# Ledger of designs, part 74: designed miniproteins, single chains, continued (4)

Each design is a single chain, and the fold is of that chain. pLDDT is the mean over its residues in the fold that is shown.

## One batch from the design tools (miniprotein)

Design m14550
Fold by ESMFold2-Fast:
Structure m14550 (fold): chain A 106 residues (1-106)
Amino acid sequence: MLPDEKEQLEQLKEDFHSKLGVPEEELKKVNNLEELLALLEKRGAPRTTIASVRVQILGREIGKALAEGDIEKAIALKEEAVGEKMSEDDTAFDVAERLLRREGAE
């Protein structure tokens, strides 16, 4: 199985470099989704961009909860992710949704 988190992180870095003008050198220092979120918040990225990274973090935590058999935690995290999607415009979420659908074979 591919390291989904690393692949998702690299795809987000490429998108943010091209669309938001985040310097490649700053993105090169980012090793996880939490560091990427912190960099975007520091740079004053749009709320939709910040929310898309939060959805990716929640997706990873849902996967961990499911692997540990904590179904109640996974459900709670999924509801939080749905809340993030419902609060923002679709443009940034479209990329996150398509990525999640590809991993979910839909």
Scores: mean pLDDT 68

Design m14551
Fold by ESMFold2-Fast:
Structure m14551 (fold): chain A 65 residues (1-65)
Amino acid sequence: MTPQQQRFVDLTVQSRRLGGEGFNFQNNDKLKQGNELLLEALKIEDTLSPEEQELAFERTNERLN
């Protein structure tokens, strides 16, 4: 993967973990952190080609399962 793909995967995985923890434990700071990471991931997604996006989504799903 390119550095941008890897950063997208890392940000998306971390966002999902923080969002889940924030929701389950009613921790507003973790919810905010998760949202900030998601916004950064979306900005990176816009810079990726369709092929790079497909690989990054596959790798994100592998790390979340």
Scores: mean pLDDT 80

Design m14552
Fold by ESMFold2-Fast:
Formats: structure tokens, C-alpha cells, sequence
Structure m14552 (fold): chain A 61 residues (1-61)
């Protein structure tokens, strides 16, 4: 779990499936997909709820 979060913080999204991210963060697959899109594309604007999760896990620089 910790290694997955560390890799997400480094932008290594392609190492994981939506299901793995959803399980690791304790979120739905829809939320995990939005998080992964945000990490891959910084022009993607996630919902406020998803943004709070991104900030909590510090998945942005």
C-alpha cells in the first residue's frame, strides 16, 4: 500500500490498475479513475470531492 501511494506521488500511474488504486486509497473505482487522470494530465479538473482526496494523500507536487 505505501509503495503504491509513493509511486502515485511520483506520477507512475501506468504501474497500477484502477482497481488497485481504488483498493489502496479506499475509494470507488470512479474516484480512482479521476485521480489517475489528474496525475497523468495536470489540465484535468477533478470534482471537489476527488480533489480533497488528492490533497489528503499529497498526490500533487
Amino acid sequence: MDDLIKNLRQGKVSLFTVEEVAEALGVSQDVAEEIMKYIEDDSYHPSPEVRDIIERFRLFA
Scores: mean pLDDT 74

Design m14553
Fold by ESMFold2-Fast:
Formats: sequence, structure tokens, C-alpha cells
Structure m14553 (fold): chain A 67 residues (1-67)
Amino acid sequence: GAMARLKAFREELDAGVAALQLAVDLTILKKKLGISPDSSIDELKARIPSADPEHQAIIERVIALRK
């Protein structure tokens, strides 16, 4: 019904906002680490020590969104 369609639309909007936030976070992260904005996610992963959970969480979320 109409309520189910409205719920789906809201979920799509929330996902879109989350994707934009991740794009901004990745840009800031690359700048902070002195990495080129054109660098791959794999290069970014190699640069971040496994002990940095905040940065790893951003990368993992980007990978999850691509599936």
C-alpha cells in the first residue's frame, strides 16, 4: 500500500544521505593521510594501521555499499 511505498522512499533517502556522508569522510581521510584523492580503497586500507577502528569502519562501510 501507500504506507509501504513511503517507507521504502524514506529508506532510499536515508541510504543516499549515508552514501554522501561516506564520500565526504573518504575525501577528508585521504587528505588527512596525505593520500591522492584518486587512490584506490585497497591503497587506503594498506595505509591505515589495523589498530585504527574509526578509519577501518569507514572503509568497510564503503565496501558494504558496493555489494
Scores: mean pLDDT 70

Design m14554
Fold by ESMFold2-Fast:
Structure m14554 (fold): chain A 68 residues (1-68)
Amino acid sequence: DTEEVIAALEKVVEESTGKKKERALAALESVKEAEGSLEGAIFGLKDSVANGEGASKEVAEKILELLE
């Protein structure tokens, strides 16, 4: 459910600062732009976990954990 992903991202944005907040905002914008493609948003998050580092990876892992 795209709404659950958006809510999770908004919570991460609200609770985060610096780079984590910036990455969460970028992910939130990406999900909103993809509106009809939850698969695309999830793919982007999984790519961030596999190939990302630091704050980007941490944010993506936290969001994916909430979707499981």
Scores: mean pLDDT 68

Design m14555
Fold by ESMFold2-Fast:
Structure m14555 (fold): chain A 85 residues (1-85)
Amino acid sequence: MKEEVEKLLKEMEEQLARIEELAKTDRKEAYEEVYKLMGLIAKAEWLASFLDEEERKKVLKKIQEIVARARKILPDLDIPDVKIF
């Protein structure tokens, strides 16, 4: 479980880097890659729900940081907030 979540967090970082590069050349393609990032976020949130409270909060905080960075790259896109419970 923890290894699967860590892998997803790495995939989200890689996807964010891809979006950042695409935003410089093709904003439309960058938006298509954001949908993939949103899917990874949803999966990571789902898997994090099976962790203990402390580990879950750490994962959700990392996801929030990734979402905040994505919003800075594409500020006109409405990306949902991740809640720490």
Scores: mean pLDDT 75

Design m14556
Fold by ESMFold2-Fast:
Structure m14556 (fold): chain A 77 residues (1-77)
Amino acid sequence: LEEARKHLEEARKALEEGNIKTAVDHVAKAFEALGREQEAKALKNTYDYLIKQGKLDSAKLLVEMAIRRLEEELAAA
């Protein structure tokens, strides 16, 4: 739990600095720390797909939504 929270904090900071790739990597590590390996892989795959399509705004929204969802889940625990 603590390791996942640290990764989410780093992801939020990276996103605010405009480093979407670093934010994705930290969100994936947060999922992995929670034992949610399939969700980590799905996030990375969807992000890579959006970047290949030139959909940077969609990629940023994907990461923001993932951060918010995990923050809410961890706050409820």
Scores: mean pLDDT 83

Design m14557
Fold by ESMFold2-Fast:
Structure m14557 (fold): chain A 70 residues (1-70)
Amino acid sequence: MIEELKEALKKGKELGLPEEVILAMEFEIYRIQNDIEKAKEVLERLKKVIEEKLKKAGKPLPKMSDPKLP
């Protein structure tokens, strides 16, 4: 349910969960709401955050499955 995801997102931010986890939760919220435009924005930001963190760590980027939007 969307309220549970919003509450988990808020608590995750307070607990200092990684930004990529927070963004993944935001993406799911927008996808459930069928807000395709915001879901795309969050997905692009998520990819950028993961890429930047891995580049700084000197690791090759892992493969991620691209979710299909409706």
Scores: mean pLDDT 73

Design m14558
Fold by ESMFold2-Fast:
Structure m14558 (fold): chain A 92 residues (1-92)
Amino acid sequence: SPMLEATRKELEEARELLRENRARARRLGDATTVARVDELERRLRAIERRLRALIADPNATDEQIREVRREAILAEAGATLLHMRLLLLERE
């Protein structure tokens, strides 16, 4: 499914961005951002488990898949916002 492949790519991109954000936050000593990254990583793992369950379920609906995709996109947006916050902190 093109939608499942797009969702998997979105989750992979979000995880990579969170790894970069964690490393940067630790270098800057921003404990608040590190904690936020940890929360988003736990959320991404939960989304990935739901996605794998839907892929394995022959009765999975397109709406269930779209909902997991929406959650993945929101998680990626959260990772991007943290990245922008860290760039601003490096300038202060």
Scores: mean pLDDT 79

Design m14559
Fold by ESMFold2-Fast:
Structure m14559 (fold): chain A 89 residues (1-89)
Amino acid sequence: KQIRVEYELVAEADGMRIVTRVTLLLGAAVDPAAAKAQTAAFAARYKENPNETIHLEQTYGAATEEEIEAAERVLREMGGRLTGREVVE
């Protein structure tokens, strides 16, 4: 059983909008190389297009359903909106 939960966070600063999609995965390990690539991509886009909408992707792995639930609470407190939930058997 794998669980994928997606949230969207929107932040806006003078002339720039940042949309962050956060994916929580149960049963999958976080790939440090992917996390590093996401951070580098964000920095590059910000430098080239500071006044445009920037889309940022972040993925977090969880070992238990309780960890997913805890992360969801934090994301909701940050103003995150649930955009997807998938359970794969």
Scores: mean pLDDT 68

Design m14560
Fold by ESMFold2-Fast:
Structure m14560 (fold): chain A 78 residues (1-78)
Amino acid sequence: SEEEEKQRKLRLLQDVIARIRRENPDMSEEEIREAARKYLKEKFGISDEEFDELYQTLESRRAKVKENIKKLEEEIKK
């Protein structure tokens, strides 16, 4: 399904970003994003548009996780 394909591509993006970050600890977030974009385009044929959609989805998910962690930390402190 389209959802399963998107989920596979999101996992691939997460793995690629994690690998680039691990191998290049001094790289900025922007440099890591552009390195991941280039890699996925060259190796998997993922277009710039598709990459931007996947990255935005990943960032939205990360933002939600951060918000949920903050709420949980606030509850633990009570």
Scores: mean pLDDT 81

Design m14561
Fold by ESMFold2-Fast:
Structure m14561 (fold): chain A 83 residues (1-83)
Amino acid sequence: LEEAYKKGYEEALEEAGKLVTYAGENNLPISVVIDKLRKAIEEAEAKAKAAEAAGDPELAAYYRGKAEGYQESLKFAEAVANS
């Protein structure tokens, strides 16, 4: 379970980093990053709940990790936007 959670968390941080890079290269405002991260969090939380309902605790842990990784990235992006 810890390994699945950690994998999800690390992958979410990597995906968020790629999103920030893509936005910068395409001159997109930080609000686009924030909106996409909020959507990614909602999707990850929904998938975690679905996995838990299906009796798959490892998949649920993976998506909980993803949601938390995206949430940490969102906090950082919002801090930058409000600076």
Scores: mean pLDDT 84

Design m14562
Fold by ESMFold2-Fast:
Structure m14562 (fold): chain A 84 residues (1-84)
Amino acid sequence: KKVEYVSEEELSKESQELLKKIKDHAINALGAKGLKPEDFKNKEDLELLKKYFEQLAKELEKSDPKGANYFQNKADELKEALEK
């Protein structure tokens, strides 16, 4: 399967606003430094963020396929960190 990596700049305005809300939540509520697995101290926080990205990917699949792909890739990165 050819994985198409999309940058934040390639996202729709709606997906960019959703990403901003997720970043704000991760920084302000979870004390994370960003959205990468290493930015979190607890596996529980990683699991919560993974579920948010999976939910957004499903919601955006029909309206913004690139946004859905971006959020799914973020969920997969967090899933790999959780499975180790």
Scores: mean pLDDT 72

Design m14563
Fold by ESMFold2-Fast:
Structure m14563 (fold): chain A 81 residues (1-81)
Amino acid sequence: MELLDDDGSPLSPELHAKALAQAAELLRGLAEKARAAGVPESLVERLLELADRVAATAAGDYEALAALDKEAQALGDEIAA
């Protein structure tokens, strides 16, 4: 999850909040695609839980977002395996 704009600067609070909302929507979209592709429902539920946690994260909480990004990568690896 990238929290910097195109010039590498930290996002403004407004842009950060928008990025969190977009990331949550992307995860929900990924969960629907995974379900359609026959991925086990337990993994789809974990994607939806991750999306909810991203949406609930406060703008500027970079440590929480870094932890969520690592969880997303691990879940992606499980789905790919």
Scores: mean pLDDT 72

Design m14564
Fold by ESMFold2-Fast:
Structure m14564 (fold): chain A 77 residues (1-77)
Amino acid sequence: NSKLDAKYSLEEAIRTAEEVLRSGVVTPEQRLTLILGLYRGGLLEDAEALEAAKTEEEALEVLRRALPRVRERLEEL
C-alpha cells in the first residue's frame, strides 16, 4: 500500500529531522533517510532541495523549512 509506505517514510523522516535539528549534525545515513522519506511522502521539492544541499548548514536550513510541511503531509495520510 503506497499510502502506508508514505506514512511510515514520513514518520521516520520526522523522527530523523527532529534528531538532526536537535544535534546540529547530519550523518550520510540520516541524509539518505530524509531524502527518501521526503520523496516517498510526495514532498518532491523539499527532497530535491535536500539532495542539492552541499553543506551541513544548507541541509539543516532545508530541514527547518521542510519540517512543517512534512508534519502537515503526515496528518493528511
Scores: mean pLDDT 82

Design m14565
Fold by ESMFold2-Fast:
Structure m14565 (fold): chain A 69 residues (1-69)
Amino acid sequence: EEEEKRKKLLEEARELIMESASESVEAIGHFVTSLTTGSEEDREEGREEVEESNRLDKKAQELLEEAKK
């Protein structure tokens, strides 16, 4: 059933998009903390969360393309 397969792919993509957005928001928080306190650890955590956000977004895009088939 292609409809069930498509629904599953869309649900997975939605979850990844939400996780990506969450990582981006958390990265902003770490960058703000780094700018106000000079924390190198927060700057590094922010960078890692941007990287994770990009990874999740890429996976979501791949699932969305599969759902279009």
Scores: mean pLDDT 82

Design m14566
Fold by ESMFold2-Fast:
Structure m14566 (fold): chain A 74 residues (1-74)
Amino acid sequence: MTPEEIVERAGVPEEVREEAIKIVEETLEKMKKAKNEFEANVVIGEGAARLHRELGLSPQQVTAVAAGVREAAE
């Protein structure tokens, strides 16, 4: 699952799509460096907080992106 597919499936508006893709890409890269599942969950949580705070995504959109990131990292 690509960052673009994750963002598209979550229904992220086109106005913030590039910024959302960048946050997802950065989150996936940090997940590759996570030593364990706890660290991976912290990284996902930080990405989710950025999507909500910086881009104004709804809790439902943020949850959908986080689910896609978890699926892509496995």
Scores: mean pLDDT 82

Design m14567
Fold by ESMFold2-Fast:
Structure m14567 (fold): chain A 58 residues (1-58)
Amino acid sequence: SPLQELLAALQARQAQLAAEEERIKTEAPPSIRAALQAQLDQQRAELAKELLALGLGQ
């Protein structure tokens, strides 16, 4: 169903963002970590809005 497809896509994006945060902490040069973290925070804010709209934003 469209809702199940959307939920799967949001879960995949959530996992991707978690992996990217780990990469920033472990692999990114210190000089650019703040900028990369700010970009990640924006992507998380967008995902949080999507999850909240579906009743999953807790």
Scores: mean pLDDT 81

Design m14568
Fold by ESMFold2-Fast:
Structure m14568 (fold): chain A 99 residues (1-99)
Amino acid sequence: MEEKLKELEQRLKEIKEIYEKAKNGTMTFDDLKKAIELTRKAIKIAREIIENGSPEDQEKALKLLREIRQTLAETLYYAGKHYRSPYLLELAKFLGVKL
């Protein structure tokens, strides 16, 4: 389980790197696709921890998933602003962007 939690932390770190690009207006469409794919992988890892981990590991995985969701929501918000996409802005709102 420690290895899976570290993988989940690594996915969050990679998504945060894309978030910084989105915030700075340097994010590409390929970066956006990568952020979505990293989030899908993170959900799969977290699911495995929730199904097989201790209650403590489950709590840690859920906390990391909340941070990933928030980071993705803010990434989509900045991407939607930069690309003038109403779809990405609505998706960010749906995911609970906090501004």
Scores: mean pLDDT 84

Design m14569
Fold by ESMFold2-Fast:
Structure m14569 (fold): chain A 80 residues (1-80)
Amino acid sequence: SQEELVEAMLKEFREALERLLAKALENNWSLEEVRERLEEMIALFVHLADELNIAPELKKALEEELRAGAEAALAKYEEA
């Protein structure tokens, strides 16, 4: 189902966020670099949802969860 696809995308995004933060910490990335990488990841997942013809309501929920996850990751990086 499309709901299962959205859940799979959210799981993949969360795993990608963990890898991104680990890489950012190892390489001492600036906050701006991390923000840019997070925006690239969000754009990639939104594009994938469009290609898969995900229903508008599910796509909106996905985008909100992606943004919330990215903001939480950015806040965690600022405190590191």
Scores: mean pLDDT 86

Design m14570
Fold by ESMFold2-Fast:
Structure m14570 (fold): chain A 81 residues (1-81)
Amino acid sequence: SSAEEEKLREAGLKIAELLEKYVNGELSEEELIEGITKILKEVGVPEEEAEKIAKEIVDEFNSLSREELRAAVEQWKAYLA
């Protein structure tokens, strides 16, 4: 539904903002995991699964260079805006 699409878009924007802060050194890895977990729970993901997904997302991001992370965040924010 349109309402579900809007919730997912808002969740994506919140995650992109957390990633931007993380890349800029404003958040620790632990704070990033906690923030993503909270956002996923807000869109209906169970807590244990949300924590697992958040850790997997952060592990994937840590495989990228800082430059690649910044480019990805900018593209995601532009797409969702």
Scores: mean pLDDT 82

Design m14571
Fold by ESMFold2-Fast:
Structure m14571 (fold): chain A 87 residues (1-87)
Amino acid sequence: ITVEEAVELVRRAGREAVRLSSPEDKPAVRELMRATVREFEEAAKESLELGVEVVRGAADGLALIGSEEAAEVLRRTADELRARAEE
């Protein structure tokens, strides 16, 4: 997987996370995902393993906001990124 493909996967997961969030949480989830994509781009350029850690951290942040379904989307995305990095 390329860095560009990995970033697009995280952006897509972020859109899904916002979609699954309650209306009152959407602005906070959207802002967290914007920050996460930026951090992921920087980390992924150094290593995809560091990028996976960024996505897992974002999942924890979504859980703290109370968006558990959105957090599960990011956890699955982190697992997918790791699996594809090993291909």
Scores: mean pLDDT 83

Design m14572
Fold by ESMFold2-Fast:
Structure m14572 (fold): chain A 96 residues (1-96)
Amino acid sequence: KETLEEIKRLVEEAIELIREIIEKKENDPELVEEIERKLEEAAKLAEEAGDFSLKRLFELLKKKFLEAVEKGDLFELEIVESLLNMVLGILKIELS
């Protein structure tokens, strides 16, 4: 349960940083690296909690995020942000 709270915080932080990239319309390498790190840590925590479905979801979202950054595709970044907000909603229900 405490692990899910940590995952929730990492997801919230990743969403904020993705919004910053979208707002600036600039792929800041430092922000990209920080987002990648947070999603990787969230996946690792999900694995440690035995939630392999959540781990795979974070791995997929990390891959989609990096692909969007490589393409300079702001629309794809908005999709990743939306999907992370859905994950955040699920985590909030699980923590209720």
Scores: mean pLDDT 85

Design m14573
Fold by ESMFold2-Fast:
Structure m14573 (fold): chain A 57 residues (1-57)
Amino acid sequence: SEAQQQLEKIKEELQRKIEELDKKPDTVEVVSQYTAASLRAIGEEEDIRLQQKKKLA
């Protein structure tokens, strides 16, 4: 019973590590894409504002 409990703990730790490793690459990719998309949207907004300023000037 103690040996089984020890094995279960090892299995749980291993599964957690696998899940963390699996999540990290997906998370990095998602975060990277989200950041890039956010920067693009900000750039487009700034370009529109600059164009409006030039039209008024």
Scores: mean pLDDT 63

Design m14574
Fold by ESMFold2-Fast:
Structure m14574 (fold): chain A 87 residues (1-87)
Amino acid sequence: MKSEKKLSEEERKALERYRANGDPAARNRVLASGVEDTLKFIEENKEKVIKMLQERLGLTPEQAEKLVEKMIESLKATIDALRAAAA
């Protein structure tokens, strides 16, 4: 899908309805895609995310870097679980 629009409230509600009433495999694929997009954003913007966590949350550089690494690891595990559930 080529779209310059971020998900609106209506689009988010439509996805939630699809998740509630749709095929469980389709729901798990949508969830996996959302988690993959989040993972790619963090990986591509790792330095910016680390800086933001330091400036906004008062974390040390070491704490921010470790938190981002743990987030990436957790997101990868979540994607694997959702893909397995969608197969």
Scores: mean pLDDT 71

Design m14575
Fold by ESMFold2-Fast:
Structure m14575 (fold): chain A 85 residues (1-85)
Amino acid sequence: LSKEEKKKAALAVFEGFRRIAAKQAEQLKKLSPEEQAKMIEAFKKAAEKVKEYLKKNLDEKEYEELVKEIDEIVKRVENLEPVPA
């Protein structure tokens, strides 16, 4: 794949992650505290896998910018705050 195709694929993965995060943030409010903790831990593991994929497909500067966005989304989910879709 070209550099441009890799970047496009990486951005698509990031957008998918953001959409899933928004949906899960809404679901968390309906769960028990025990279920919330389990879902948050699973979500954090998914975020780390997304970061690994981005690292393989983006340059360092682009990777670090998206990691900041992912970390902000993770914080919102942990705090039971809505995530913009």
Scores: mean pLDDT 83

Design m14576
Fold by ESMFold2-Fast:
Structure m14576 (fold): chain A 108 residues (1-108)
Amino acid sequence: MLEEARELIRKMKEAVDAKDFETAIALARKAISLLRELSKSSDLEVQREVVELAIELIDILLRVYKETTDEEIKTEALALIGELIGLIQEIINSSPPEEAAELRKLVE
């Protein structure tokens, strides 16, 4: 699933470069679903990768928000950014204190 999430993020970047924001949003939804499942892993390295990929998705969704002229797509991008921020916060809150401190450095 981690490699599948990375592939979805790569395709999302290609869709944004092509100004296909509808496809980018659809790919983001699939990636978030996979990251949510991966976040259930007890492997701290997997949890760290999920946080890093979630941050990358937020950056791409912010680009979608800035570049699109479609108000529905803007609203969707902001909603997905909110979901990703929530996911990151859930992972940090469930992590041991030392790991939580390292993860917080990624989201500064």
Scores: mean pLDDT 84

Design m14577
Fold by ESMFold2-Fast:
Structure m14577 (fold): chain A 106 residues (1-106)
Amino acid sequence: LVNIYKAALAQNPANASLYNNLGAVLLALKNYAAAIAAYSKAIALAPASSATAAGAYNNLGNALAALGNVAAAISAYSKAIALAQATGDSATLATASANLAAAKAA
């Protein structure tokens, strides 16, 4: 999967959704540093007020939490919630809110 996304990015280097998907695969492989870099690139390429940016911030929070950076994870989830509310993305809002509550309890 990582090689498939890297090949797709070679053809579409500015595709925010491809970077978000690459980050998810890297996170599943426990390559947290590479996942954070991919999600950060997705955020940089996505329109600032977009569901793609909201999803990427939520996923960034998950990678930061897995790395033990709880404060940065809380910040990322909070941004995901704000963007999900602005875009009407109820799925990201629900997921990011649950993740924020879990991070604060840790």
Scores: mean pLDDT 81

Design m14578
Fold by ESMFold2-Fast:
Structure m14578 (fold): chain A 95 residues (1-95)
Amino acid sequence: MESVRDQLLRLRDDPEGLDAFLAEREREVEQRVERAIEESKKYEDSDLALISSLEDLGNELEVSRHPDQPGDQTLETLRDRISLRAERLRAALEA
């Protein structure tokens, strides 16, 4: 998921596309976390990598210095949603 930053920059002028991209990322992480819990297995490196990718995306949105980023209100909403989601998923893994 190291191309997440490049995908975010490509979607900067498409708030609907950016929202869909983030929703798909969140859905993937959620499914991995739920599976790990149901299987009574420890979380895998891939699960942590996905959560870390989400957190990195949220941090990029918060500290972004790019003047052509999507509207501030949209970025604030997405950043908050990403951060809360990542924290919730980590808590679910009891990490």
Scores: mean pLDDT 56

Design m14579
Fold by ESMFold2-Fast:
Structure m14579 (fold): chain A 62 residues (1-62)
Amino acid sequence: MKTFDSLEAAIDAVLAEHPEGVVPETLLANAESLGFTGVVVGDRTWLIQRLAPGRYRAVEAP
């Protein structure tokens, strides 16, 4: 995954490639204060992480 300028852009990019993905409600509600969220795709998780203001990364978690 490449770097994105917003949390929503990063989530949308993961969901565009994995439309079956689900963002947990608790992580979505607290995403900006936590600086991260996740997209669950089957048995895999994609971590969306704030690197700096306006700079987000989406990567598959181990």
Scores: mean pLDDT 73

Design m14580
Fold by ESMFold2-Fast:
Structure m14580 (fold): chain A 70 residues (1-70)
Amino acid sequence: GSMSAEELLQQGLEALAAKDYETAIAYFEQALSLNPSDALAKEAVVYLSTAYSALGKEEEKDALLRKLSE
C-alpha cells in the first residue's frame, strides 16, 4: 500500500540519521506532497532544510523557505 505522510516522515528521519541526505530529501518532499497537517508540514520543512544544508544546497533551501512564505 501507499505510505502515509507520517510513515514518509519517519523514513526520512531514518535516512537523515544514516546521513543519506538525498534519500531523506526524497521522503520529506513526498510527505509534503500529501498535504499533511500544519504540524507535520513544519517538521518536514525543518528536516528538509537540515538535509539541504548538509549537502550544501543553500539555494534549494532558500527557494523552499521563500515558497512557504507565500
Scores: mean pLDDT 82

Design m14581
Fold by ESMFold2-Fast:
Structure m14581 (fold): chain A 63 residues (1-63)
Amino acid sequence: SIEQEILELLKDPNADEKKIEELLEKFREEVERMEKDPTVSVAEQVASRLRLIGLELDKELKF
């Protein structure tokens, strides 16, 4: 998954910041799509947004 790829890159001291940014943008698009999907529960929408925020914060703290 995109989320798992981001997590692996965040653990890598030699990770390319631009690659992490690209994957974060793709994950943001997925989260926004889920937030507009009436078949996705509010709990799942909120959980996905919080996961995105957590990964964005981890990236900011890494670089």
Scores: mean pLDDT 84

Design m14582
Fold by ESMFold2-Fast:
Structure m14582 (fold): chain A 106 residues (1-106)
Amino acid sequence: MELAERLEEMAREAIRRALTGEATAEELLEEFIKRAEKEKNEELVKILEEAKEKLEEVKKNHDLSEEELLLFVAQYFGNEANKLLGRSLEELSAELRAAVEALEAR
């Protein structure tokens, strides 16, 4: 449960940074990995390293903006949190959809 809550918080931070234009998805992931390593949270570090590998794959195969890459990272964290909880985080899902619509309206 604590790990899922941490992933939800990280997903919301990625959404915030996508909407404000602060930092890249790669910079955000590196920051989160560094914090997780200091916390000695090996399970979280593994999830973050997997997210980084997926981000690199998406960057190679798709011409996405930095904001879209940040939302991809947010969606990845949301999906991992949902798997840990065995249920959907409806409020986070609504926030992600609203952020996508806001970026598409620009």
Scores: mean pLDDT 82

Design m14583
Fold by ESMFold2-Fast:
Structure m14583 (fold): chain A 74 residues (1-74)
Amino acid sequence: PEVLILSEEEKKELDELEQPAKREALAILSDPSLSDEEKRARIREITLALLDRIKAKFPHLAAYFDQRRARVLA
């Protein structure tokens, strides 16, 4: 399913996992020395790594995050 129902504790955990990845992605997007292609490749790597970490933390939601991973790889 595309819609997630999370407890307050799960929302905090998800935010903690997402914050470092968002910060890293913003740094890459703001780097004038990187080409658009290099930025896309690095953002893809960060996104895939984040999705893998989220799936490890929330295995009952794996189907949702597997769909997200497939979209990133397409």
Scores: mean pLDDT 76

Design m14584
Fold by ESMFold2-Fast:
Structure m14584 (fold): chain A 70 residues (1-70)
Amino acid sequence: GAAENEAAAKIAAEGLLKAGAKSVEATATDDRVTIKVTSADGKVGVGTAPGSGAEAADRAGTQAAILAGM
């Protein structure tokens, strides 16, 4: 559900911060995770993935990091 996706998105966001992101914003519904990353050099990337749990959060986070130049 949405609470599980929110928890997974928070874990993915923490991983991105540890990887060097300046800031991360994560939002989740019961069927989608969206992650916005600002890199240390100020580039912004947004990733979004349908689904639930860690798989959706990881896909969204990976997309966001790539688009932010991380």
Scores: mean pLDDT 83

